Designed miniproteins, single chains, continued (2). Designs and how they scored, part 2

Each design is a single chain, and the fold is of that chain. pLDDT is the mean over its residues in the fold that is shown.

## One batch from the design tools (miniprotein)

Design m4036
Fold by ESMFold2-Fast:
Structure m4036 (fold): chain A 92 residues (1-92)
Amino acid sequence: MVLKEVLAEHGIDLSEEDIEKLFEIAREHEPGTALEEVLKLLPPTLELTMLATTLEELVRDYVEGKLSEEEFRERLTEELERARAALEALGL
């Protein structure tokens, strides 16, 4: 389960139920319209708030078959590391 594994590697623990809800949101909603629903499922950290739109887009592309499991893992890891680096640069 790629999303859960990548998030857990970055200290973010989501239940399988919350991950299934993220995938359902990505399937049922148009791009950019599900931001509030995504934010309700994510822990309220600055990293995840900065990533909410990108995470929704990545999950949608994965569900639609535009990204492989490997590409999804790589892209998600890069975006999480980028968000962390940005926060560290701000002294947060």
Scores: mean pLDDT 70

Design m4037
Fold by ESMFold2-Fast:
Structure m4037 (fold): chain A 99 residues (1-99)
Amino acid sequence: SELKEKIEKVLTLLHERRAERHKSPKEVQDEAKAKIPALAEEEAEWYKKNKETLSEEERAAIEAIAGNPEYLPAVVEVLRESGLSEEDIAALVEIMKEV
């Protein structure tokens, strides 16, 4: 899934910034928030082309990035499967709620 790959890239950036320790939590959140709107815009075009071939999980992830709270639980499961900590998942969920 292209969406899963993009989510993994955002998660990798969050992990790298946590490892760097010199950046404040707010800076990490601000950078992640800037990435999520761009991902939502790219996925809107991909979604229109591939809507009928998408899994329910993939559709839920796209809708959650677009700020639809009904699909947030499915996105959380994708994030857990990627190996994210519960703290990182919670931070990303709060950012997604604002998109």
Scores: mean pLDDT 54

Design m4038
Fold by ESMFold2-Fast:
Structure m4038 (fold): chain A 74 residues (1-74)
Amino acid sequence: SPLDKVKEQVTEELTELLQRARDAAADDPAVQERIGALVQDFLARLEAAKTPAEVQQVYNETRAELDRLIAEAE
């Protein structure tokens, strides 16, 4: 379905940012824990999303928080 394709696309895009976040936080256990919690929340919210707009909102919010965590770790 179009919804499933959008969910797959945002997951792929987030995977690249997630790898950068994990690399930046390699020596920071507190940031690693926050990244793990954010990933769990992202997956739960993504599963619950019923429209492409909701998927985009989940992605935008998750990306903003990952960008913040990367900045804090670097």
Scores: mean pLDDT 85

Design m4039
Fold by ESMFold2-Fast:
Formats: C-alpha cells, sequence, structure tokens
Structure m4039 (fold): chain A 86 residues (1-86)
C-alpha cells in the first residue's frame, strides 16, 4: 500500500522538475497549486486535489487516489507545514 511518505517522495521529485521547467516563473504558481491541493483535501474533495496533482504528475495522482482519508489529510498537513517554512 502506498504510504504518505511515498506520495511525498513522488511529489518532491516532480516539484524539482517543475521548478526547473518554471525557472522563469514566480514560485507563487507552485505555491498556489500546493495551497489549492491542501484546501481541497481539507474540504473533503480529494477528487479535485487528484486533478491538480495529475497536471504535474500522473503517478503522484494515482498514488494519492489510493490513499485513505487519514493518509490524504496527513499529506495535506505536511504540505501546509512545508509551505509555511518556505
Amino acid sequence: MPSAEEVLEIIRSNREAIREALAAKPSEEVKEAAEEIVKEIEEGKPEKAIEILGKYSEEAAKVFASLSEEEQKALAEYIRKRLEVY
């Protein structure tokens, strides 16, 4: 079963690729996408978070879709804490 840690590793790997591809774009675009993912998960709309993740990584979206509600919320909390530190 995919864990929150495995999903985070996939997202982290894709974040680096996205950051490289968006070298000229403000970090705000990546932050906005991450904040929207967190918001949709916290509102109990994981299907919307999956759609957003799928724009960056099909694999991350599939792994996230296989997580339990508790694991999805734990991932959202982790993402939120990371956004606050940056």
Scores: mean pLDDT 63

Design m4040
Fold by ESMFold2-Fast:
Formats: structure tokens, C-alpha cells, sequence
Structure m4040 (fold): chain A 65 residues (1-65)
């Protein structure tokens, strides 16, 4: 289901954030983590969760690159 796909993406995003936290400053790491936590709370609203995942990805990419 789309909800399970979103959950899987959030789990991968968390794993990626943890592995790359040394590339982020403390503030960026906390902001990225908060966005993922919001996505987890909104997993039943697929569009909202996907929007939050996109915001997370943008935040992390901007912080690393």
C-alpha cells in the first residue's frame, strides 16, 4: 500500500540521516529529524507525508551540498 511505501521511505531516510549526521551541523540535523518525525505522525495522510519527505530531502541535500 502507499502507506507502507511511505513508512519504508521514512525508515530509509532515518537510516540515511543517522549515517550522514557527521556531514550536518547540529542545527541542521535537529531540523531534519523533526521533519521526519512529522512525516511519521502523518503517515496515514500520504500526500502530507510525501511533502514532508520532500522537505527533509531538500534540507539534507542543501546541508551536505
Amino acid sequence: SEIEEVKKRIEKAKEGLEKNKHLLDEESYKEALEILEQAERNVENVEEALKLLDEFERKVISSIL
Scores: mean pLDDT 82

Design m4041
Fold by ESMFold2-Fast:
Structure m4041 (fold): chain A 85 residues (1-85)
Amino acid sequence: MEEKLEEIEKKAKELLESTDDPLIKIAAENILKAVELLRKGDIFSAEIELGMAKISVGVAYVIGESLEDAKKAEELIEELEELLK
């Protein structure tokens, strides 16, 4: 579990630093918060943070400016959701 959380955290930090899209920055921040909450065992709050990240990614897809970064954020959200099952 922790090794996978570390991988997701590193990728989310890289995305936050590399993206120019404010919606993807918000999504990456929510993903990082979800990782922190999962480490603390707060699954409920982690699910809320992932829900907010999904909304930001969904809006980014509609706008269509940063589709590659939106896809990266979506993949990280999906990886975290699999850990919640």
Scores: mean pLDDT 84

Design m4042
Fold by ESMFold2-Fast:
Structure m4042 (fold): chain A 84 residues (1-84)
Amino acid sequence: YKEDIEKIRKTIEEIKARLPTADVEEAFSLESKAVLELIRATIGLKDAKRKGYPKEIIDEYEKVIDEVARVSNEVSRKLAELLA
């Protein structure tokens, strides 16, 4: 699961780097990436809880979900601005 969290965080950083200069097409692509990572992180959290992983691991998943949700909101805001 450490590799999963690392991959999610890497994707978050890629989205953050690309978002400032994104046009409409790229912003839609970044939105799709953010949504997919949010789904993956949520599934990972549910699986970790089901398997009884330590609180420290549960906390790491909750933290990365919050990070993905924040980035997803930033992408949605950028899309709204581009489509205005």
Scores: mean pLDDT 82

Design m4043
Fold by ESMFold2-Fast:
Structure m4043 (fold): chain A 110 residues (1-110)
Amino acid sequence: MELSEEEKEIIKNASQEDFLKAAEEIEDEEKREMAITLFSNPLSEVPILRGFSDEYLIEYVKTGDLEELRKKIYDYLTNYLKLDESTAKAAADIIIEIIKEVIEIVLKKK
């Protein structure tokens, strides 16, 4: 996802509450539950992401570099949790897709 400079400023200035409200607007129930978990709870509550904090996820989202975030999640899943490459890739891809959907909702509200 490539954001304009205006969109990057919106995301940079967005609060955790803004991301939570956006997560609650996701129409798919399973994606909504995961999005709420990712933005409202410590990442230690997400079994596959115990190495991340809420601040780390929001920091990466605010930098706008979701491909670096995908790589960091993948590296954590393969090197720390010892998941196989295909499982780690699928999990990282799903997490990034959910984060992108939350970002799109935040951008639509501003």
Scores: mean pLDDT 73

Design m4044
Fold by ESMFold2-Fast:
Structure m4044 (fold): chain A 57 residues (1-57)
Amino acid sequence: PKVPPLRPHSSVSQEVVEEYRKLLEKLGIVLTEGQRLSFRYTLTEEEFRKLFDQFLK
């Protein structure tokens, strides 16, 4: 079958992404739809960590 476009393609583990997303929600940080999509698409481990750290500072 054909693969539709707009599929997630991230080098960071999706489980790690999910854990950090849960931490942000636990801290009461509201994520926009664009930020949530960034967590699922084309993030390296370094990029994901910088994004997460940005919300903590």
Scores: mean pLDDT 57

Design m4045
Fold by ESMFold2-Fast:
Structure m4045 (fold): chain A 59 residues (1-59)
Amino acid sequence: SRAVERAVRLLRDLAAKDPLLAEAIRAGETSPEILEKAARAIGVSVGVARRALERLIAE
């Protein structure tokens, strides 16, 4: 849970600088490519990135 909360903050910050990630969040997109990119960018597992992106999409 703490890992997911931290990942949400990091992905929110990243989306402000990355138009492709911002578009994926707006579209509700969690493709393997977006998940891998997000996980790699913030240094977390794909599973943590998926949960964090799902939270951002649900906002």
Scores: mean pLDDT 81

Design m4046
Fold by ESMFold2-Fast:
Structure m4046 (fold): chain A 113 residues (1-113)
Amino acid sequence: SEEERILAIRAVLYKHYHLKPLSPELRQELRELVRRLAAQGRSPVDIALAVKEELLERLKDEEIEDPELEAAALAFDLVVEVLRPSVEEIREIGEALGLPQEVIDEVVAAWEE
């Protein structure tokens, strides 16, 4: 199912980055941001970059080893969950966010299973 594919992607990201869980309130606000930007006709890449910048601002005071990489991974998770993009769009989003190619490849493999 699509839900199982999204959970598989999330498992890959959490495995590689030991991501700090977002509060339910912040996660909901960011999901609404993704939907709003999509409704405005923004591309998946533009949406992902906007969500990454919002996450960097929200997480700036947190004790995170690599805040830019964690913001990128969390933005990727949220955008994939809300937009349900194609494999090609998933690669474009991951590359635009600056995620390592190894992680993008594992995510695509999980999505195609």
Scores: mean pLDDT 79

Design m4047
Fold by ESMFold2-Fast:
Structure m4047 (fold): chain A 94 residues (1-94)
Amino acid sequence: ELLKQLREELEKRHKEVESDVARFQKAYDEGYKRAKEVGEKLGLSDEEIEKLARQYAMEILGREKAAQLPSPDAGLAEGLAEYYRIQREAERFA
């Protein structure tokens, strides 16, 4: 019985990982399109565009998780918001 419960938990986690991977792939595809358009304007290399696409994918995933789960990682979400706020403020002063 314990072995069956452990196997069920492992299968559940495996399906959750597959779902997360599929969601990440969609976010990456959207991030890649945006990164390619931005990168072409900035003259970035394919490698730099791919790195930027990963950053956009993580941002998309973070926002989706925050919308679905109101308190998944509140500290991380607040930290990211504060980081972007500081960057915006710095841009005003060059």
Scores: mean pLDDT 64

Design m4048
Fold by ESMFold2-Fast:
Structure m4048 (fold): chain A 93 residues (1-93)
Amino acid sequence: SAAREAGLRAGEAGAAGDFQKARIYWMEASVKAGGDPVSGTGAGQGAIEAAYLGGPDMAKRAGVAAFKAHLDNGQIGSATAARYAGEGAAEAS
């Protein structure tokens, strides 16, 4: 739940265009998830839900924020979360 909540906050911040906050929350989600692909799923799902609540433009911004967080961390958990956020953004478009 902690990883999912951090992912949700990251998606919301990214949707608002605040990529610095989005990065911090995605890093928190990755840490809470233990940095593995399975644990990263919760963070990614949270970002997708936040994106859908904000509509297609917010979904796209959330996906971008998640991807930037992945590049900064280089962790597998972050990669999985970024992938799910990106998929949510593409689906909402």
Scores: mean pLDDT 55

Design m4049
Fold by ESMFold2-Fast:
Order: structure tokens, then sequence, then C-alpha cells
Structure m4049 (fold): chain A 91 residues (1-91)
């Protein structure tokens, strides 16, 4: 199990890296998807499924594991932002 300090470090690094990722995606989402070999439709479907799974994880961990709960919330926020960017690119 990770220490409290290690968990805090993980959350901080996640927030920092996701901010950078969002900025890159806002600039060139199509180029990033092409590099990853993923279609816009495929990426949207994957993100929608991830959102469903993350909402379930949040529900399951809300009272049992504060670290997993917070981490799942951060992933959900990222996934929702990715979905928004993908939908904007589709017009």
Amino acid sequence: SASKEEKEKILEEFEKETKKLIERLENDIRGILEEEGVTLEGAREDVEERIKKLEQLIKENEKSDPFKYRLAQLYLELAKKLLELLEEEEK
C-alpha cells in the first residue's frame, strides 16, 4: 500500500500531466488520434465506456477508499473533457 505522501504525489502528478495532455489535445486532437491509430468514432466510444466505468468506481469507493475515489474523479473529469473535445471535432 502507498503512504499518504505517495498518494498525494500521485494526485499532484496526475493533475499536472492531465493539464498538459488537455492543452495538447485542444491544439491537435486529430493528429494525436492518428499517431495512436484510433478513429474519432472509436475514441468517442472508448471514452463513453470509460466514463460509465469511472462513475461506477466513484460510487463504489465514495465511502471506502478516499484515494481511489479522488483518483477516479480526476479520471472522470479528464474523460468528460476528452469527450467534449471529440464531439467538438465531429461538429
Scores: mean pLDDT 79

Design m4050
Fold by ESMFold2-Fast:
Structure m4050 (fold): chain A 74 residues (1-74)
Amino acid sequence: SRSLGIRIARGTLLRVADGFEMLGKKDLAERARKKAEELEEKMEKDSSYTLSQAVTEATRIANELGLEGSKTPD
């Protein structure tokens, strides 16, 4: 169902946020949570936005946050 798909896509970014929290990367955890909310909002507002697109976008965001987390702070 659409509701299950929304939970799966949002859940991906929330798991990423939990991972960053565990690593002490609080700013990245907050960004992941915000992106999870944005993704859920997109799926609710745009009926043409597919679950596949949402999962792809969640994965892309997770990878970008992971890459940023590997950099030394300025």
Scores: mean pLDDT 74

Design m4051
Fold by ESMFold2-Fast:
Parts: sequence; C-alpha cells; structure tokens
Structure m4051 (fold): chain A 89 residues (1-89)
Amino acid sequence: GSMSQHGRDMALSDDPRRVVLAGIVGRLNPDPQVQLAVAQGLLERARTSTDPAVLQAVIRGASLLLQSPDPQVVRLAQQAIDVARQRLR
C-alpha cells in the first residue's frame, strides 16, 4: 500500500498510540500527500471517536502537523484539534 494510505489508516485507529504515531509520521515525512492523508484521517477520527484517549491523541498528533509548509495540511490539522477539543467537553 502507499505511505499516504498507511498514514491515514494509523490516524483512523482506535489505539491512541497509533493515532499519535500518525501525527509523528506526518511531521517527519516530507511528502505533502502523506501529510494531507494523515491530516484528513485525524480530522475524520476527531469527528467519529467518542473515546477521550483517542481524542487527546488526535490533538497531540494534529498539533505536530501545524508546522507543515502546506496551508491545506495546517487548516485540516487545526480543524481536527478544534473538533477533538469540542468533543472532549
């Protein structure tokens, strides 16, 4: 499979450790397609998870993507953080 698909699958995991690792992979991988796939996955996970540990992991992982040079990645990462924070209320 592609690295973009692997990054997305990690972001969509029910394991908080895998979700954080998706953010780390996105941060370290210079490929904007990998970063975009991870950001999209983290936003989807923020919208679908009811597990506080997973939502906290989304915030941690997405925060690493705020350093991306791609404004689309930064926008999606910020949305993932905002959604996860609201769902932790």
Scores: mean pLDDT 88

Design m4052
Fold by ESMFold2-Fast:
Structure m4052 (fold): chain A 73 residues (1-73)
Amino acid sequence: GSVNTEPIIYSVEMDGKVLSVELKEEGKKLIKKFNENTEFTDKESAIKFIEELLKKGELDEEFAEALIKLLEK
């Protein structure tokens, strides 16, 4: 298959600012699985996914906290 060289960017809006983070190769695979119809039945599963990216260093801590807070609402 063809290799996609385009970076995966995850974004969220906080305090009127858009935060964007470019994901590393392993984070791209996780986002791809999410986008390939990996549905989370609850917010806990979605938060766990975000925490997994944070654990691997794919997300900045501030950005990860913003995403988790948004999902908790």
Scores: mean pLDDT 56

Design m4053
Fold by ESMFold2-Fast:
Structure m4053 (fold): chain A 56 residues (1-56)
Amino acid sequence: PPPSPSFIQQMQQHDKQKQQVWDKHKNSGPKTKSVLDTSFSLQKIGIQLDEKIKQL
């Protein structure tokens, strides 16, 4: 099969990279929240464990 024009390939790759950067930038928010949520959940579990130990 014949190769595609370099310009089309370059544009497509550039578009893909731009999309990746944009997606990552947009995803930064929920990603940060995810880490915080995990930490918060872990703390809650810790508190519950501490409460159970206290009941002992």
Scores: mean pLDDT 63

Design m4054
Fold by ESMFold2-Fast:
Structure m4054 (fold): chain A 62 residues (1-62)
Amino acid sequence: MFSEEELRELRKLGVRADGVLSEADMAAVNAYMASLGKPPLTPEEVLQIMRDMARLGIGSPA
């Protein structure tokens, strides 16, 4: 699970916690992963990140 600090960095990169996976969300998450020297994430992993962001009120709260 990503930390709140990591999720906030993803929000700064433009990731939206709206439950709709876009190419921009994938690009932002994978750019962040590359900056950490980690492999790119799958669409399912990015959707899980978006759910975690929504639960914590990070990014795109209702």
Scores: mean pLDDT 74

Design m4055
Fold by ESMFold2-Fast:
Structure m4055 (fold): chain A 95 residues (1-95)
Amino acid sequence: SRFLAVIRDGQLVVLEGELPEGFKITEKDGKWYLEVPPGWTIEEIVESAEIDTVTLRRGNERLELVVPKGTIKQKVGEEVSGEIQLAYYLRYETL
């Protein structure tokens, strides 16, 4: 499956598809969050001035997130789960 959502003007806009079971998107005080289920590992973090681009992997599944700088405390190769704040977009795909 495939999913793409972007944040524009404080609103989350789904452009394509559906997230698989286990994920949840929530809004709190104008901020958007993705709840990531267990089993995902950090493949890459690309740091920038205000945002980080984070790639997560679970088997043949990939998740790409653009998050506020410093949102992810874990390092490449470490597992991540739970609530992650989003800045600009999230993309899910099967490879």
Scores: mean pLDDT 87

Design m4056
Fold by ESMFold2-Fast:
Structure m4056 (fold): chain A 92 residues (1-92)
Amino acid sequence: SLEERAREITDLLFEFFSPEDLRRLLEAADEELPEIAERLGLPQSVVDRLRRQPSRLELIRELARTVAPREDFSDPELVELVERELRRRLSE
């Protein structure tokens, strides 16, 4: 299911990134997203795209792609479910 895929991707995000970095990603203003992407090691092309058009969902998608490179992210609901799962886990 899409929900199961989102949980598995979120598990990988917590394996590869600190809870502090993931919380910062969720709480940051849109203007801060390019700096967060750069600090998390995303390619300059991704950082440059976020400077032109800031999007937290796009940042989450690109970060998820680094930990699950064979996953299909064409469904925008998958990324939205990953964001929801990240927010749920970080509220504990």
Scores: mean pLDDT 87

Design m4057
Fold by ESMFold2-Fast:
Structure m4057 (fold): chain A 80 residues (1-80)
Amino acid sequence: MTAEDREEEIKMGYAMVAFGDEVGAEAFRAFAAEVEEAGLSPRETMERIAEILGVSVEEAVKRGKEIIEERTARARELAA
């Protein structure tokens, strides 16, 4: 994979976190299966998530980052 492909995969990961947080685990699993079956690229996956959430791709990625940061902070508080 190129460095650009890797960055798109990382961004897709954040967008998927935002999507899973909004729709819950069952709907997230169904969506992940559809993405894999359809062979969607990371970019196409992010665009579909953004459309479902009614936000931009950039906003979906940002929300996912914020969710991960919050979960990480909470995990650290529970561990210390």
Scores: mean pLDDT 80

Design m4058
Fold by ESMFold2-Fast:
Structure m4058 (fold): chain A 89 residues (1-89)
Amino acid sequence: AQAPLATATTASGNTLSAYRVGDKLVFSVTGPSGAVLGVVVVDKDGTVIAEYQGADVRLEVEKRGNTFVATATDLRTGSTATVEVPVDG
């Protein structure tokens, strides 16, 4: 499997990871047990192509110039994890 471009973990142990897949960016949140808790797929323009939001986390992705900022929020505790990924490269 490809290593993530960026990763961050909430205080609850939920891990936010960013991957580049072709011309798309994939942001995923995985719980400590390996369960997928959320996924957002965006194109280079920041358009959401696909989204899954589970009950335990909220995943938000925002385009800021040539950078994507993704924030995962644990809905039970309010704990957050944030990653920043360049649109290109």
Scores: mean pLDDT 84

Design m4059
Fold by ESMFold2-Fast:
Structure m4059 (fold): chain A 91 residues (1-91)
Amino acid sequence: VETAVKAATAYAQAEVARALAERTGDEELRRLAEELRARAEELLATLPPEVAELAREAARKTAAEVLATPDPEKANQIFREGLERLRRELE
């Protein structure tokens, strides 16, 4: 569970950073997205395939909801709730 949640966290952060880098042209965000994606993929590779897929799906869904939310406080809440939902699903 711990590794899957860490992988999903990194993957979701990578997706958000990538999208923001594309919108703003921010090279630091692009580099951060690449680093977070690499870390997420390393963690995902250590998980059973079905668990890795659940983590990727949860991360993509959470990132999409965060990116669709203009309120930073609400975006942070959505991010936390998405990861907590994954944790409960894997327990």
Scores: mean pLDDT 76

Design m4060
Fold by ESMFold2-Fast:
Structure m4060 (fold): chain A 77 residues (1-77)
Amino acid sequence: VLKEAQEEGDKLVEAVKNKDWKTALEQARKLGRLAAQDPDRVRPVVIRTMNRVMDLGLSDDQVNQLSLALQQGAAEA
């Protein structure tokens, strides 16, 4: 789970860098599902990943969309 979460987090950052917003939302949803399955191990990965994407200069609306995708993924787990 931890390695999978790290890989999904890295994919999310790359999708944001490439302005592939559809893929970024899909990766956020997957990361949210992993966080629901193993919150103690995956929550630090989520925090680190969100900090990394915020450092890329996302708008408040984009940050909110990623947060909703994470929450949706967690609810689907």
Scores: mean pLDDT 81

Design m4061
Fold by ESMFold2-Fast:
Structure m4061 (fold): chain A 73 residues (1-73)
Amino acid sequence: STEEKLAELERLAERIRALIAERVATSTDPLEQTKLLFLGIAVDTELWLAKRVPSIVDETLRTVREVLEALEA
């Protein structure tokens, strides 16, 4: 259901925020820190949009999963 997909998207976004916070805290590179902070804003914006335009939720889930995979690499 759309509700289950949005709940999964929120869980993925929470995991991404945690990984970004950890990498920002451990990084000594201001460029990396800035890029990670902007990535966090982008993920939050995509979640905000998906809640208002549920027709894009499957596409948003794919994009957010790709972001999580890249951060865990």
Scores: mean pLDDT 88

Design m4062
Fold by ESMFold2-Fast:
Structure m4062 (fold): chain A 111 residues (1-111)
Amino acid sequence: MEEELVNKAIDYLEKAKEFLQRALDLAREAGVSPETIELLEKALEFVDRALNLLKTDPSKKDEIIKLLNEAIEYVKKAGELAQKEGHRDIGKLLNEAIKYLNEAIGYVKKL
């Protein structure tokens, strides 16, 4: 049961990371502001830290949840800037990333 919850959380984090990477790649190609790019890079950093901690020590669920909530805040800020800059397609990818980050948090909370 615990291993299943960890594996589900990992799967959703990998999906979130995929959407974040696609958003970052699109942002770089579209010439989005350096501030928006930095926020997306920070979001990926926090997701990678949470993913590493989940794989190495899932007993630290409160720290993992904190890292994922930090990632969500960076994604939200990046999405707001991307929308202000006219990049609705980036905003759509970031909304999918937030959905998968919240799904991962749901599984981590059950650990």
Scores: mean pLDDT 87

Design m4063
Fold by ESMFold2-Fast:
Structure m4063 (fold): chain A 82 residues (1-82)
Amino acid sequence: GIAEIKKEIEEAQNELSDGVVSKDTNKAIAAAQKIAKIASKDAAIKDQMIEGFEAGLEVARTSGDSIAASALETGLSSLKSS
């Protein structure tokens, strides 16, 4: 159900944050793709995640966080193509 999808997204968001903080680009990208796949199970959650990733990408670009930017760009591409 939606609660399960939200819980899986929360866990994948923790993986994304860990990848960014640990400077593990591959981990961050994989986590962003995982979020995109999970969110695509529900149209409303997918739309919310697109908005969230777009907002997060603006923050990452402004702060010069290239790892976060790469992960969010990859996840956003996956969301918009699914």
Scores: mean pLDDT 87

Design m4064
Fold by ESMFold2-Fast:
Structure m4064 (fold): chain A 81 residues (1-81)
Amino acid sequence: LEEALKKLEEAKEAAKAGDIESAVKKLGEAYDLISESDLPLEVKLEIAKELQEALKALAAGDYEKAVEYIEKAIEILKKAK
């Protein structure tokens, strides 16, 4: 889970820089790690929802909103374990 957190932090930095390609890649890598973890399904679904909203914000060019959703995903993950 530490690796998933690192990927989410990297995605957040990429989003702040407007680097959509890196942000999308890091979000995908983070979620792959989360989906294969032993976290409760409810937690995985909550994180998936926030990451989907982050991807929508990135697609719309709203990098500030994308960062907000990524930060919510980070907070959910930190509180889960």
Scores: mean pLDDT 84

Design m4065
Fold by ESMFold2-Fast:
Structure m4065 (fold): chain A 99 residues (1-99)
Amino acid sequence: ATKEENIKKVKELLLKLAEALEREGLERAAELFREAAENVEDAEKTKELFGEGMREAGRAQGLPEEQQEAAAEAGKLEIDNMLAGLTPEDVVAAAEAAA
């Protein structure tokens, strides 16, 4: 896939996730995911906004702070991997190789 195709896929995913969060009443997390989608051409901004959205969604759901931070960091890694064109299977394989 091209870089432009990867960017489009990430943007579409972020907007779908924002819609799902909005339906659950997680307005702040949804807004952060929409901002990430608008900044998808800037990988670092997208990762930071998505991480903040993940943290906010976890907080709104009553998750412990440790789990909120873990979700944010996992989310940032997923955005990096998707922008690089890696599949979830590629991410799992890389994690297993690192362990």
Scores: mean pLDDT 76

Design m4066
Fold by ESMFold2-Fast:
Structure m4066 (fold): chain A 84 residues (1-84)
Amino acid sequence: STEEKLEKAIELIEEALKKLPGNRLLEDILQALKEMKEKKVSEEEFKKFVEGVIDMLRFLASHSSGERKELLEELVKGLEEILK
């Protein structure tokens, strides 16, 4: 269900924030996902939002190094898995 996909996406972003505390982009993504869950958005709206997040995170990973790059790439893979 869309709710299960939203919960998994929220969990992935929360875990990423534990490793990158204070990352404003991840905080904003987390807040948006929580609002989407409360508003019971459509699967189509959820999918489009997460696809945009994946594109942004891929861009940031390409300009990152070390632990930050690894974490962003891991997050992209996890979000792609949710969109199956």
Scores: mean pLDDT 88

Design m4067
Fold by ESMFold2-Fast:
Structure m4067 (fold): chain A 89 residues (1-89)
Amino acid sequence: SEKEKLSNEMRELAEKAWKKFLEELKKNKEKLTPEELQAASDAIIHMAELELAKKLGDEEVAKEEEKRLAELKTPVAKKAIEIFKEVLK
């Protein structure tokens, strides 16, 4: 189904974004707390869910995910969001 195809694509993009995020931390010798790692992971997951909702035309889910992303104000979450956007291109 179209939903399954898009869901699989967004899951793959989320995994690529997470891997790139971890590789950048390693290259920059940055050490994050477990809470910061969770915030970055949550940001990537919500970005993937937002993109999936937009592609499926699910306006209610898209609005909820945008609200959740707006609550993620830490520098680490913002960095994770930017990395996801780079992978999405």
Scores: mean pLDDT 86

Design m4068
Fold by ESMFold2-Fast:
Structure m4068 (fold): chain A 83 residues (1-83)
Amino acid sequence: LKEELIRTLRKAIELLRQGNVEGAIRYIREAQRLLRELLEQQGAPVTTIVGEVLRLIGIEIDVELGNIETAIRELEAMLKELE
């Protein structure tokens, strides 16, 4: 699950760098699902799960608004926290 989340985040970053915004959004949405499952399996508090998922939702919104560099930076930060 954690490795799948890491691969999904890396693919989202790759797609953003390629200018494939629609593809990136699909992977960011998949990352939201995977992150929730991972945190639930780890027994994280609901407040932590909500906060972390909202972070990915914020990144999705940044992508939709064209803030691509901000979205890439935020995804890279999240990826480092997971590694």
Scores: mean pLDDT 84

Design m4069
Fold by ESMFold2-Fast:
Structure m4069 (fold): chain A 81 residues (1-81)
Amino acid sequence: MAEEAIELAEKALEAGEKGNYAEAARLLAEAADAAGMSPATATGVMMLVIVAAVLDDMGKEEEAREELEKAAEIVKKAAKE
C-alpha cells in the first residue's frame, strides 16, 4: 500500500538522522518496492542515498540530509500515483 511505502521512507529519514545510512538504504529500497517503482527509478533513488552517505562521511551532514530527503520524496511521490 502507498501508506506502507511512505512509512518506510519516513523510517529511512530517521535512520539517516542517526547516521545509519546502511539502514536508510535498506528502508528506502523496501519503500521503493512497496511503491511499485521500476528498477530504473529505484536505482536513481539508491544513487541519491549513496551521495548522502558520502557527504555524511565527509562531515557535510546538512547536505547529506538534503540528498536523503530528495530520495524519500521521490518514493513518496511514486507511492501517491
Scores: mean pLDDT 81

